# Ledger of designs, part 61: designed miniproteins, single chains, continued (2)

Each design is a single chain, and the fold is of that chain. pLDDT is the mean over its residues in the fold that is shown.

## One batch from the design tools (miniprotein)

Design m6237
Fold by ESMFold2-Fast:
Structure m6237 (fold): chain A 80 residues (1-80)
Amino acid sequence: SASEIAEEALRAVEEGDITKAIGYALRLIGDLLDADPKNPLLIEAIRLALEAVMAAMRGDFERARELIEKARKLEEEAKK
């Protein structure tokens, strides 16, 4: 699930593993796109996940973590 992938991405960010963090963030984006590409909440979650990838590439793991957590919350709201 997207929530499980987001949790793995957060763990990789906490470990400082840039390659693993980017890999999980991209997988989260793929999972969100597969769910419903027309849902505005999921579109915003995808935008935040992309910003998280860019933050992780810069080594800004605190920002990457914040963005992934926000994306996960939007995905959970979209399921209601």
Scores: mean pLDDT 77

Design m6238
Fold by ESMFold2-Fast:
Structure m6238 (fold): chain A 66 residues (1-66)
Amino acid sequence: PLREEALAHSREGVEAFQKGDYKAAAEHFRKAAEYYRQLGTPADLERADALEEFAKGLYKKAGLPP
């Protein structure tokens, strides 16, 4: 289910971030945001926006374009 995928990627993103793997963290948060957008509730869209913004920062920290 989409929500389980969103939560799984969000958790993997946090784990990658804690390990200092900013590229992997950004990729996981971006995938989580895609699943939240597909769910389409106002709360899920807000979560998607927050995750995309955080992922952009992590791409920059990894030396990559957002």
Scores: mean pLDDT 85

Design m6240
Fold by ESMFold2-Fast:
Structure m6240 (fold): chain A 79 residues (1-79)
Amino acid sequence: GLQKAYQVVKQLYDEVKPYLSEEAKKKGDELLKEIEEAAKKGDREEVQMKINKLVNLIRENVSDEALYKGIAAVEKAQG
């Protein structure tokens, strides 16, 4: 469900957040809040679009190594 998608992306963001600049954290925090609000409204298209924006922000601001570690931690926590 949409709430599960929000929880998964929130965990990924929390895992990579220490590697982000303060400016990137501000943008990421805003996107995460928008995802939460869209999920509560049941807006699947907004959730998907905002998740894509957050993932792109992470990819642009975090090394591949830090991103892969974050993904592995989320898979362990969610699986």
Scores: mean pLDDT 83

Design m6241
Fold by ESMFold2-Fast:
Structure m6241 (fold): chain A 59 residues (1-59)
Amino acid sequence: MEEEIERVRSRLEQAIKAGAPADEIVALMRELVRLTGNEVTPEVLRGGKAAQDARDAAA
């Protein structure tokens, strides 16, 4: 399970660096949340918000 989570995290990082649309980033974050089970960390939620804010500001 941890290896799968790490893989999704790496993919999320690559997507952000590649300038992927917010939809792709959000989809990867949702996948990460699912892989962690029902446990969600505030950091993951803040990450999503930060990405949204950056996208909105950069648009």
Scores: mean pLDDT 67

Design m6242
Fold by ESMFold2-Fast:
Structure m6242 (fold): chain A 100 residues (1-100)
Amino acid sequence: MTLEEKIKEMIEKVKEIFDKYRPELEAHLDDPAAVEEIVRKMIDEIDKYAKENNYTNYQKIIAYETLLRYALDFLEEHGAPDEVRLAVTRILEDAILRYR
């Protein structure tokens, strides 16, 4: 498997995890704490998948960056408050920093 193929597989898995939690996010768009908990659940599923598939730190960073893009795009499309977008950004940037 090429690096590009591994990245594509990882992006597809992140999208699958995001789509699973999308309804919960939509139900809590005005609650930063609830959204933070939902994002932590997504990170936990990504971390579990990454561990089971021996992902490198680089691949984990791309997974979290991909999740951040999907989450922020979704929140912006649904008019989520800045506080919610900031909470999501903070959690995922913290996850990225753990593997840098």
Scores: mean pLDDT 84

Design m6243
Fold by ESMFold2-Fast:
Structure m6243 (fold): chain A 112 residues (1-112)
Amino acid sequence: DKKIKELEEKLKKDPNDAQAWYELGKVYFEKKDLEKAAQYFYKAYKLSKDPYIRIKSLIGIAKAYLEAGNKEGAKYYLEKAKELFEKEKDKLSEEQQKELEKEIEELEKEIE
């Protein structure tokens, strides 16, 4: 739980740190606390102006819904991630584009 404590201390200093909310979502996802994971990914999505963090957060929410057995919720957030990716693609680095394309494709296959 060292990582959670580090992220919580960071968020005490800057509660608008979207990256820290995203990382906290990832930690709770790994712990299978899917409800907290989705909540923290959504927090990152709402607070971030960075399209990369916003898209990754939507993918994180979709993954949390899928693991929870909610395929409709997973499809909804994956579609949101795809729409945002196509809209904001020109703002992403080539490396970020390839990473996000791969994550989206892998998640689409899992939802089937």
Scores: mean pLDDT 90

Design m6244
Fold by ESMFold2-Fast:
Structure m6244 (fold): chain A 86 residues (1-86)
Amino acid sequence: MKVVITFQNLTEEQKEEYRRYAEELEKRGIKVTIKEEGDTLTITLEGVSVEEMIGHVLRAIGLELDGHEVKIEIKGDEVTIEVRFK
């Protein structure tokens, strides 16, 4: 499966945290692509299992419950998650 996650309004500390997280995913055999544009970070994950995809969706729902703006779109084997931090 393919998961595209876009984070907006990130601090520098949050960007460093997500970069390190992406490195750990790559070590597990997931193809990871990172694109940085100002305070926006887009992470593309390819080769994600169903269980890992569910994990990303649940984390995004957690961010929405914390009051951040979250949008999730599922089309076939592709999931797009957009998060805008407060």
Scores: mean pLDDT 82

Design m6245
Fold by ESMFold2-Fast:
Structure m6245 (fold): chain A 70 residues (1-70)
Amino acid sequence: ARRVIEEAARLLAELMSKRTGEPLEKLLPLAEETAEQDLRIAEEMGLSEEEIEELGRLALAHLEAQQAAL
């Protein structure tokens, strides 16, 4: 579950690095920190690991679709 959300954050950081010119090493920790916070919120809301994994997959698909459109 956590890994899928973390992969989405990593992809976002890579895309932002390419678009902004900022070093990946600065953006990656921020994206990972955001993913960790989102995971904590989901757990506090009572979501199961399976539900969190589904949300992670949806986030990945959504990000890929949005970046392809831009």
Scores: mean pLDDT 73

Design m6246
Fold by ESMFold2-Fast:
Structure m6246 (fold): chain A 68 residues (1-68)
Amino acid sequence: SIEEMVREFMKELGVDTLDADQLGEFISRYQGISRETALTLAQTYMRIRGVDTFDAEQAVELLREYPL
């Protein structure tokens, strides 16, 4: 599941929040898109939400609402 993948990724990095670069890396791996495109998407999502980091729950919610 997306939730399991997000939690595994965060555990791998040893973090409790994801910045734009880290979220972009996850999106790139999960969606199979380029790292550059994924980073742009992550930055856009953070701008829309008015945040510079996402916790696991926020990342999961985002990927469920915007599966691209």
Scores: mean pLDDT 80

Design m6247
Fold by ESMFold2-Fast:
Structure m6247 (fold): chain A 104 residues (1-104)
Amino acid sequence: MSAEEYLNKGEQAFLAGKYDEAIEWYKKAIELNPSARAYLLLGMAYLKKGKPEEAIKWFEKAIELDPDNASAWLALSLAYQKAGKPGKAGEAFIKASEVGEKIL
């Protein structure tokens, strides 16, 4: 299977609420081709599992590959909120707004 096929399988599992299955598919996609999208999706699955600290690590990797990804900054903000870090959440939210303006 291609990385894109693994991402699609992971997204189907995620939508079905099968977050552990989604995580395994996203990890397989990353093994074949690391991408900002794959890291973002993996982080979102960890957030749904109630693991915001783990999600933060994957969102940071997504931002390293694509720093203008406003969705990744918004996801990082949400993860910091769930981790009880409202100051860092606010900083990430401001960054999401700034990169969103640049895409215009």
Scores: mean pLDDT 85

Design m6248
Fold by ESMFold2-Fast:
Structure m6248 (fold): chain A 99 residues (1-99)
Amino acid sequence: KKEEAVKLLTEGIKAYNRGDYEKAIENFEKAVKLFEELKDYYGAGFAYSLIGDVYEKLGQYEKAAEAYRKASEWFKKAGDTSGAELYQRRAEEARKKAE
């Protein structure tokens, strides 16, 4: 399952680089579910951060803010205080752009 989650991240990144943002989000959402099942809190946080990046690229700032907020929560569970703080700030910035 962990190898499958990493493959989904890789395929999502490839899709993002091709401009296939819908496919990127699908792959990252599947990766999130697998990392959550594995209790890989850092992996879940990372996958949510990538979902936020895609929504920022699309100008969908409210969805980006929600994804970054979830990334922050998962990094906090992982004990990654720096990651949690970074994505909490990115969520606030995206929320301001949505208004």
Scores: mean pLDDT 88

Design m6249
Fold by ESMFold2-Fast:
Structure m6249 (fold): chain A 97 residues (1-97)
Amino acid sequence: MKFKGEKKLSDEEKKKAEELITQARNLLVQARDLIDKARKGEIDPETARKQVRELLDQAERYIDEALKLSKGDFELETEVALLYMEAAVLRREVDSL
């Protein structure tokens, strides 16, 4: 009658999802910094696009893995959704450089 989402997430799986969320967040911060530097003329836009896309690709892998581990945990699913939205915004911003 009830799906066992909460029981399916072990403490180890929750901790792994939180670690992946933290890693993705750190990569998104680095991507933002590079976009900001490119807009200020501190780095070449082509170099920034390459580096930001590599960071976003890695962040999206961590986000995808975190999403798989977080299914049934509302707080973790919410954090993953926010990271997806952030990555999408940064992807659009880097394409505009």
Scores: mean pLDDT 82

Design m6250
Fold by ESMFold2-Fast:
Structure m6250 (fold): chain A 55 residues (1-55)
Amino acid sequence: LSDEQRARVVRLLHERGGLAASEEQIREIAEELGLTPRQVREAAREAEERARAGE
């Protein structure tokens, strides 16, 4: 995943109630961005780690 794709995933997750997304939300985001649900989950996990680190 590119940094741009990760940023788009985080933006959509935030709009839908934050980084603790349901499996349904993950699938919807994956379909919207042309990604797999696995890629969306990885991007969300990395973003959550950065948010905890104060980034």
Scores: mean pLDDT 74

Design m6251
Fold by ESMFold2-Fast:
Structure m6251 (fold): chain A 66 residues (1-66)
Amino acid sequence: MRKEAVELLTKITNSGEEAEEYLDTLMETYKVSIEEILEYLKALENKDEKKLEELQKKFAERLKEL
C-alpha cells in the first residue's frame, strides 16, 4: 500500500522524496488513511471524475471537523 501510494504521488510531485513527505503529511496531519489516499490517487490516474468528486467531498467534510 505505502509503496503503491508513493509511486502514484511521485507521478504528481516528480520527486520520490516529496511524494513520501506529502503522504506522511496527509496521514499524520489530515488523518487520511493510506487506503483512502491510494483510492484517490488511483482515481486521479484513471481520470475517474465521479470517484474523485465523491472522495473530495468525503475529505472536505472530515477536514471541517478537524
Scores: mean pLDDT 73

Design m6252
Fold by ESMFold2-Fast:
Structure m6252 (fold): chain A 62 residues (1-62)
Amino acid sequence: TVTLSFPVKRETLAKLPEDKDIVVTAPTQRMADENAKLVGELLLELGKSQEHADRVRGEVKL
């Protein structure tokens, strides 16, 4: 089993009560790498969504 950990800050996910690690496990390195890539893409998308929301709130008030 291969284990990979990704640190996630509360700033990235407003629902998190504290900084946490996302743990990815798989029976092979190849599967672990693929799962890690998906987690990375998800975190990037969440980060972009948060920045976009903050920007829109500032510009489209009312």
Scores: mean pLDDT 57

Design m6253
Fold by ESMFold2-Fast:
Structure m6253 (fold): chain A 105 residues (1-105)
Amino acid sequence: MQVTQSPGSLTVQEGGSARITARASQSADGVAWLLQKPDGSLEPVIVGASQKGAGADDRFSGSGSGTDFTLTINSLKPEDTGVYYDQAATPEGTAWGQGTTVTVS
């Protein structure tokens, strides 16, 4: 199982929106989107492809099924800066995307 994210990096102005896509090489049982903050801490923003993680704002939304998944972030704030990872689960195990670096200017 391989997960490929696009884009690898993006810079967005405060109040703008970001869209990150992930493609899995096979159908996933579920996906999570996790934010790695500049301090190295990791927090879930989306679980089960579309459910928000604990403490995540309504500005985060997840969509997709099968092999294609999207994270959308609206009204970007400086605290949204970090690396976003897609984590896909299959019967064979868990695979991680390479990460997308988001910078809010």
Scores: mean pLDDT 79

Design m6254
Fold by ESMFold2-Fast:
Structure m6254 (fold): chain A 91 residues (1-91)
Amino acid sequence: YTSTVSEEDKPLALATLGYIALQMGYYEIAKRYFEEAIKLDPKNALAHLLLGEVYYKMGKIDEAIKYYQKALEIDPSNTLAKEGLEKAKKA
């Protein structure tokens, strides 16, 4: 029943696995890991940012913009989300 991973650490672990999948080009797998991280912590700006990156690399620009905007709503100081939004709007 119980995981030895804390509730706080679980979204970070999922985001890490998603990031590895993203770097390997496994966008659907990366998407699933980031979606799980968001389910556990809907205020995880990093997971929203990285899900935006997944959609951008998949060519789903509208979805990428949406998730970059969500990351900025959670953390307005997130420079990476701001840069992601700018590049997606130029695509």
Scores: mean pLDDT 79

Design m6255
Fold by ESMFold2-Fast:
Structure m6255 (fold): chain A 61 residues (1-61)
Amino acid sequence: SEIRKEAIQAVGEAMRELADLVDKLLAGEISEEEFKKGSAEITAKLKQKDAELKKKEEEAK
């Protein structure tokens, strides 16, 4: 379904952003606290997208 495709794309995008944060942390470009904040933002955006997709699925009934 279209919703499943969008969910997979959202997860892929979040994984890429998280990988970039890990690389920056390992390179010493960001602090552990900045990494925690960044990962929390990625998680929050993913949850928001998931909620939007679930609303679209329920409204399609």
Scores: mean pLDDT 81

Design m6256
Fold by ESMFold2-Fast:
Structure m6256 (fold): chain A 78 residues (1-78)
Amino acid sequence: FDLELLRKAKETAAEGMRALLAGDKEKASKLLREAAELAEKAGDRESAELLKKAAESEDPLEAGELASEALGRLDGLL
């Protein structure tokens, strides 16, 4: 894994989660999608897939659960 890209993915995903909790669906979707691309470039396809699903989810609870799982995984790799 590219640890610098994984760190950026984690930071971006955390920002996306904060936007989601604030009710800003557009900002959350954009940030979670960006985090997914960073995770994929870092070599972590599993976190990327979770973040992509979170970005595409219309259910804030589902999006939050998926993003939390990805954040936990990214934290464990760093």
Scores: mean pLDDT 81

Design m6257
Fold by ESMFold2-Fast:
Structure m6257 (fold): chain A 105 residues (1-105)
Amino acid sequence: MEEEVKRKIKELTREIFAREDAELAELEARGAPREELRRVRARGIADALLESYRIAAEYEVEVLEEKIREGKASEEELKRLRALKEDLAHEEEVRRRREEEEALR
């Protein structure tokens, strides 16, 4: 289970950084300023961290829901599950708003 989550995080992180490396190579070939290159790297790192968190949070939700189904969950784990679901729902709304803003350009 954990190894599958780690694999998904590694694959997604590699895809994000591969896309970033390609963008950076194109910008460097065009003689882009150092500040622009730093911004692209910062975006890629932020994207990788946010997506890694999402995958880990989704996995934790699955584990907690399974514990609840088995009657083994503590009150703290029930609160954690609610907090994770609310956090994931909020991140989905933020993502949707960003997509809407980009679509209006």
Scores: mean pLDDT 79

Design m6258
Fold by ESMFold2-Fast:
Order: C-alpha cells, then structure tokens, then sequence
Structure m6258 (fold): chain A 61 residues (1-61)
C-alpha cells in the first residue's frame, strides 16, 4: 500500500513520522495519483526537511 511505501521510506531516510502523519501523507499521495516508490521516497525526504509540512501532517492537537 502507499502507507507501507511512506513508512518504509521514512524508516530508511530516518524521518520521524507518526502513524497519523504517515496515513495523512499516504492519502494525499493516493488522491494526487502518486504511486511511484521513487517519487514517494523523494517527497518523504522533502517533508522530513520541512518542519511546517511535518506539523501540518500531524494536524492540530
């Protein structure tokens, strides 16, 4: 699943994502039609470098 691809990429890249962030990102990627593992890995890396995007994926409180 896309969730598994996001989780694997986060683990391999050392990006700390909660289960909520992983599910939120996976849903956004699926809705955008992004299913390529290499694209997903690059996006996870970009998210890990952007604290504002990380906060948005975790959601408010």
Amino acid sequence: SIEDLVRKAAEELGVELSDKAIRTLANLLENAGITDPDVIRRLVAAVGRDPETLAALEGPN
Scores: mean pLDDT 79

Design m6259
Fold by ESMFold2-Fast:
Structure m6259 (fold): chain A 68 residues (1-68)
Amino acid sequence: KREEDLEANTRASQAGADAYAQTRKELEKKVAAGEITPAQADELSRQAGIRAANAAMEEYDAERKKKE
């Protein structure tokens, strides 16, 4: 059981971090173009990270429920 939790948390953390970094890099182009502010880019990147982490957790929960 603990191994499942560790893997789920690791996948969620990694997905969140990757989504945050990727979104922030993509949004820096919009900041440079003056389309959004750096603060907006940070907020959007955080939201993307949270959603990616939640999606990874939901995928793990679905696999767990399927087995159970």
Scores: mean pLDDT 77

Design m6260
Fold by ESMFold2-Fast:
Structure m6260 (fold): chain A 89 residues (1-89)
Amino acid sequence: MKSWEELYEEGMRAFAEGNLEEAKKYLEEAAKLKPSWEIYAALANVYYAMGNLEEAIEYLEKAAELAKPVDPEVAEALREAKELLEKEK
């Protein structure tokens, strides 16, 4: 059984290599083990890179909600990123 940290690292590696489907797979598995704003923000980036604006917006919203009690500045940045993507529709 892989830890969420290992899955997150594998997902981020795959994303950096341009393997978007692999990145999505590992990051979704990581999110199931540990829902966190960092993992949801990473998923939003992968969906955006794939051209899936609806899913990117959804994951940015989830990331912002989780970030708010931990880091309000990050939550605001994630909310602003979501608003920018909504304007791209």
Scores: mean pLDDT 83

Design m6261
Fold by ESMFold2-Fast:
Formats: C-alpha cells, sequence, structure tokens
Structure m6261 (fold): chain A 68 residues (1-68)
C-alpha cells in the first residue's frame, strides 16, 4: 500500500540520519548510503513491498554488525 511505501521511505531516511552519527569508516558509510539510495529508487519503481522489507532487514543487520 501507499502507506507502507511511505513508512519504508521514512525508515530509510532515519537509517541514513543514524548512519551519519555512527563511528564507521568513510568507505563503509559510502557503500551503505548507496544501498539506501538504491532501496529508495526501488520503492518508487514499484518493487514488491516484501522484497523491500527483506533488503531493509539485510541493510539493518549490516549496519548493526559494523557498529558493534
Amino acid sequence: TEAEKQYLKDLLDEIEKTLEKLDLPPEDKSLLKKEIEELKKEIESGTPIQKIKDRLKELAEKILDLSL
């Protein structure tokens, strides 16, 4: 639904803001930002919500792993 797409976009924006505050190598931040931008484009392109959620979970796991 449109509400789910908006929720995922808002979540990606919050992840991006959080990423800027994390003490990560610049290279890792650059790669993660690129992945976030790709996910935003996929949401706009009508990619199924379930696939977006799956990729978002993978992204969140990568950020968490790098932050530990």
Scores: mean pLDDT 78

Design m6262
Fold by ESMFold2-Fast:
Structure m6262 (fold): chain A 93 residues (1-93)
Amino acid sequence: MDSEEQLRAGADATIAGLPDAPATVENEVAYVLFASYLVDQGLPELAKRVLEAAVERAPDSVLAWRHLATVYEQLGEKEKAEEYRKKADELAA
């Protein structure tokens, strides 16, 4: 679908720009919301890529790790989902 090509291009641009983006709460929320939107559009693999890049940029982001766990669960990777959920819980403590 045309929207899928645009979303993939947007995700690739987001991932490429992440290392240069300021580490702000607003940027973390924006990346997580974009990934959630990608999941809603039936693009969980693309959402996974965006969230993986986000946690590399902000490895202490509880929000990003929780959403990454949800995406992995939707992809059937339950062991990785539990691992990332635990990491988010440890960071939130």
Scores: mean pLDDT 73

Design m6263
Fold by ESMFold2-Fast:
Structure m6263 (fold): chain A 55 residues (1-55)
Amino acid sequence: SLERDIALNQKSLANTQEMIEAAKKRGGASPETLARLDAAKQALEAAIEKLKAEL
């Protein structure tokens, strides 16, 4: 269902955000790695909005 897909994508977004925060707090992550994680976050946010628009 769309509601289930939204919930799964929201969980993935939360996990990705935790990874970004952990990497920034730890330091040492390359700019390329941080950019890739940010791109993944943006893609998940866009996917969630698209799914919500279909409700």
Scores: mean pLDDT 84

Design m6264
Fold by ESMFold2-Fast:
Structure m6264 (fold): chain A 98 residues (1-98)
Amino acid sequence: ATRDKIIDAAEELIRQKGIENTTIEDVAKAAGVSKSTIYKHFKSKEELIKAVEERLQKRFDERVAKLTPEQLFILAQIEKVAGNEELAEELYKKAGVR
């Protein structure tokens, strides 16, 4: 779908040069669509970024759903050490830790 193609192009560009340096025009060129086609699917750059974040979160959640409680616990400990306290708490909760 065109919407998915736009999100995929935006994700790749953000990975390469960050959010600040990624423009709607860059995404249009990378996706092989017009700028007007992007605005048919996303009303702003902020809406496009939110769609990328939602897709990344969904992929993460789908991967996490396949993990055992023991694997979730180990991942939570790694995230806590990395300074990602909120993510660590969510993973502990999913692992069945109170």
Scores: mean pLDDT 80

Design m6266
Fold by ESMFold2-Fast:
Structure m6266 (fold): chain A 71 residues (1-71)
Amino acid sequence: SMERKKAIQETAAGILVVGAETLLALSSSREALEEAIRDAEVALELAKEAGNEKLVERAREVIERARAGLE
């Protein structure tokens, strides 16, 4: 069902966002910042497909913070 697909996408996006947020909290290394961007970009697409605006916002914030850290 579409509802089940949405729930799976939201769960996956949530796990990836929390993981990326945790990486940013614990490390500022290039490797951690690049991993956080990759995970957050996947989470962003899943959150968009699921229509979860709060997860979209959190994923975007992670990407912005990690990219700033790479400068």
Scores: mean pLDDT 89

Design m6267
Fold by ESMFold2-Fast:
Structure m6267 (fold): chain A 56 residues (1-56)
Amino acid sequence: MEKEIIEELKKKYGLSEEEAREIVEVAKGFRDALGLPEEYLKPIAEMFAYAEVTYK
């Protein structure tokens, strides 16, 4: 699951593997802090990836 999210972030947002891994780790921390189930990891990671590529 996690590796699949990393690969999708690389393809969709043009991120490096290192950048995608960092975003996934941040998303995991956020998900765990809120007590959300694992299904929310992908949408949270995509939100952070979108912010990363959109903001200057």
Scores: mean pLDDT 78

Design m6268
Fold by ESMFold2-Fast:
Structure m6268 (fold): chain A 76 residues (1-76)
Amino acid sequence: GKKAQEAAEKMAQAGADSIRAGLTPEQAVNAAIEAGKEAGMDARALVLEGPDTVTVAASAQVGDDIGTASRTVPRP
């Protein structure tokens, strides 16, 4: 629903911002998960590395409400 989707969007953004700041993929995953937990969600995130891009994918769940989002940024 809307709540989980909004949380997933914030999670993916937090991870993408970490990558833009020069942090590692592991730090980006941790930032995304922390943002989801702060929103009260069961939070999952992963980073997919392409040849010239980095994608942060996030999933947020509370009860039956599930949201997913991704952000793709250039490699720093």
Scores: mean pLDDT 84

Design m6269
Fold by ESMFold2-Fast:
Structure m6269 (fold): chain A 58 residues (1-58)
Amino acid sequence: SAAERRARYEALRAELEARVEELAESLVRNLGWSREDARRFAEMLLEVSLEVNRRAYL
């Protein structure tokens, strides 16, 4: 059902947000990115991931 797909999307959204935060930390720690650039890149990837998943599940 649409409600079940929405619930799965919200669960995946929370997981993606957590993984994106880990990515930003990794970019700073392992690749020497500035915190500002790492955050902007991670936020961009989050927005793209959320858009793709919304399209797939909703």
Scores: mean pLDDT 79

Design m6270
Fold by ESMFold2-Fast:
Parts: structure tokens; sequence; C-alpha cells
Structure m6270 (fold): chain A 62 residues (1-62)
């Protein structure tokens, strides 16, 4: 699969996760960040690390 498409999907999932976290849905946000991390990790490890930190932050709020 094209790296550009995979990266785009990871960014969209992370953005939706951010919206869910803003609404107080931390469980939903954590799941979307997890999916985004799995997609980003092989193509952009730096972005994946940012997503992982965001997931840990919302998990602290659970």
Amino acid sequence: MEKEVTLGMALILAAIGDQLASKGDYEGAAELYRKAYELAEPVDPELAEEIRRRREEVEKAL
C-alpha cells in the first residue's frame, strides 16, 4: 500500500481521536490513537511516537 495513503489515514484517525477526547470520550479516543499508531509506525515513526504520547495522555484520564 502507498505510504502516502497510509500516512493520510493515520492522520485522519488521530484527528478524529482528538475530537472524541474533546467530547470526553477518552475510550474512543484511545482506540483511534491506537489504530493511527499502527498505521503510522512503519511509515513515520516520529508521528507514531506523538500519537502514542497522545494515547497515554487520554488513558491517564480514564
Scores: mean pLDDT 81

Design m6271
Fold by ESMFold2-Fast:
Structure m6271 (fold): chain A 68 residues (1-68)
Amino acid sequence: SLKEKQIKMLETVKKNLEKKLAELQARYDALVAAGAPQSEIDRVQLDIAYTQSRIEEVKKKIEELKKE
């Protein structure tokens, strides 16, 4: 069904965002360990926050579609 295809696409988007979040978390840890400039650390923290927000939006959309 169209709904099943939409859910599958959103699950793929969620998986890709979760992978990106893990990569950003690893980069944050590496920058902190290396004593990188605060501006670089802040940038990664913003990317983490944005990626987390997108994951929550996708999760909500999947749940809404499953209720239909």
Scores: mean pLDDT 89

Design m6272
Fold by ESMFold2-Fast:
Structure m6272 (fold): chain A 64 residues (1-64)
Amino acid sequence: LDPELLAEIRALAEELGLALSDRALEAIVRHYQTGEPLSVIAEELGLSEEEIRAAERLLLAHLL
């Protein structure tokens, strides 16, 4: 996982006024950088797959 990219996405979410958890943002960035399934990332980070998907939907809705 690229810590600089994670920091940039976190800054963007903060600028957009989105209340996203750091772990959910990390999961999203990791998924897109590595292609690892969300279910595996969710298990490793102690998140539900739905929490990650909800955060992704919220972020994408504000970018479009």
Scores: mean pLDDT 75

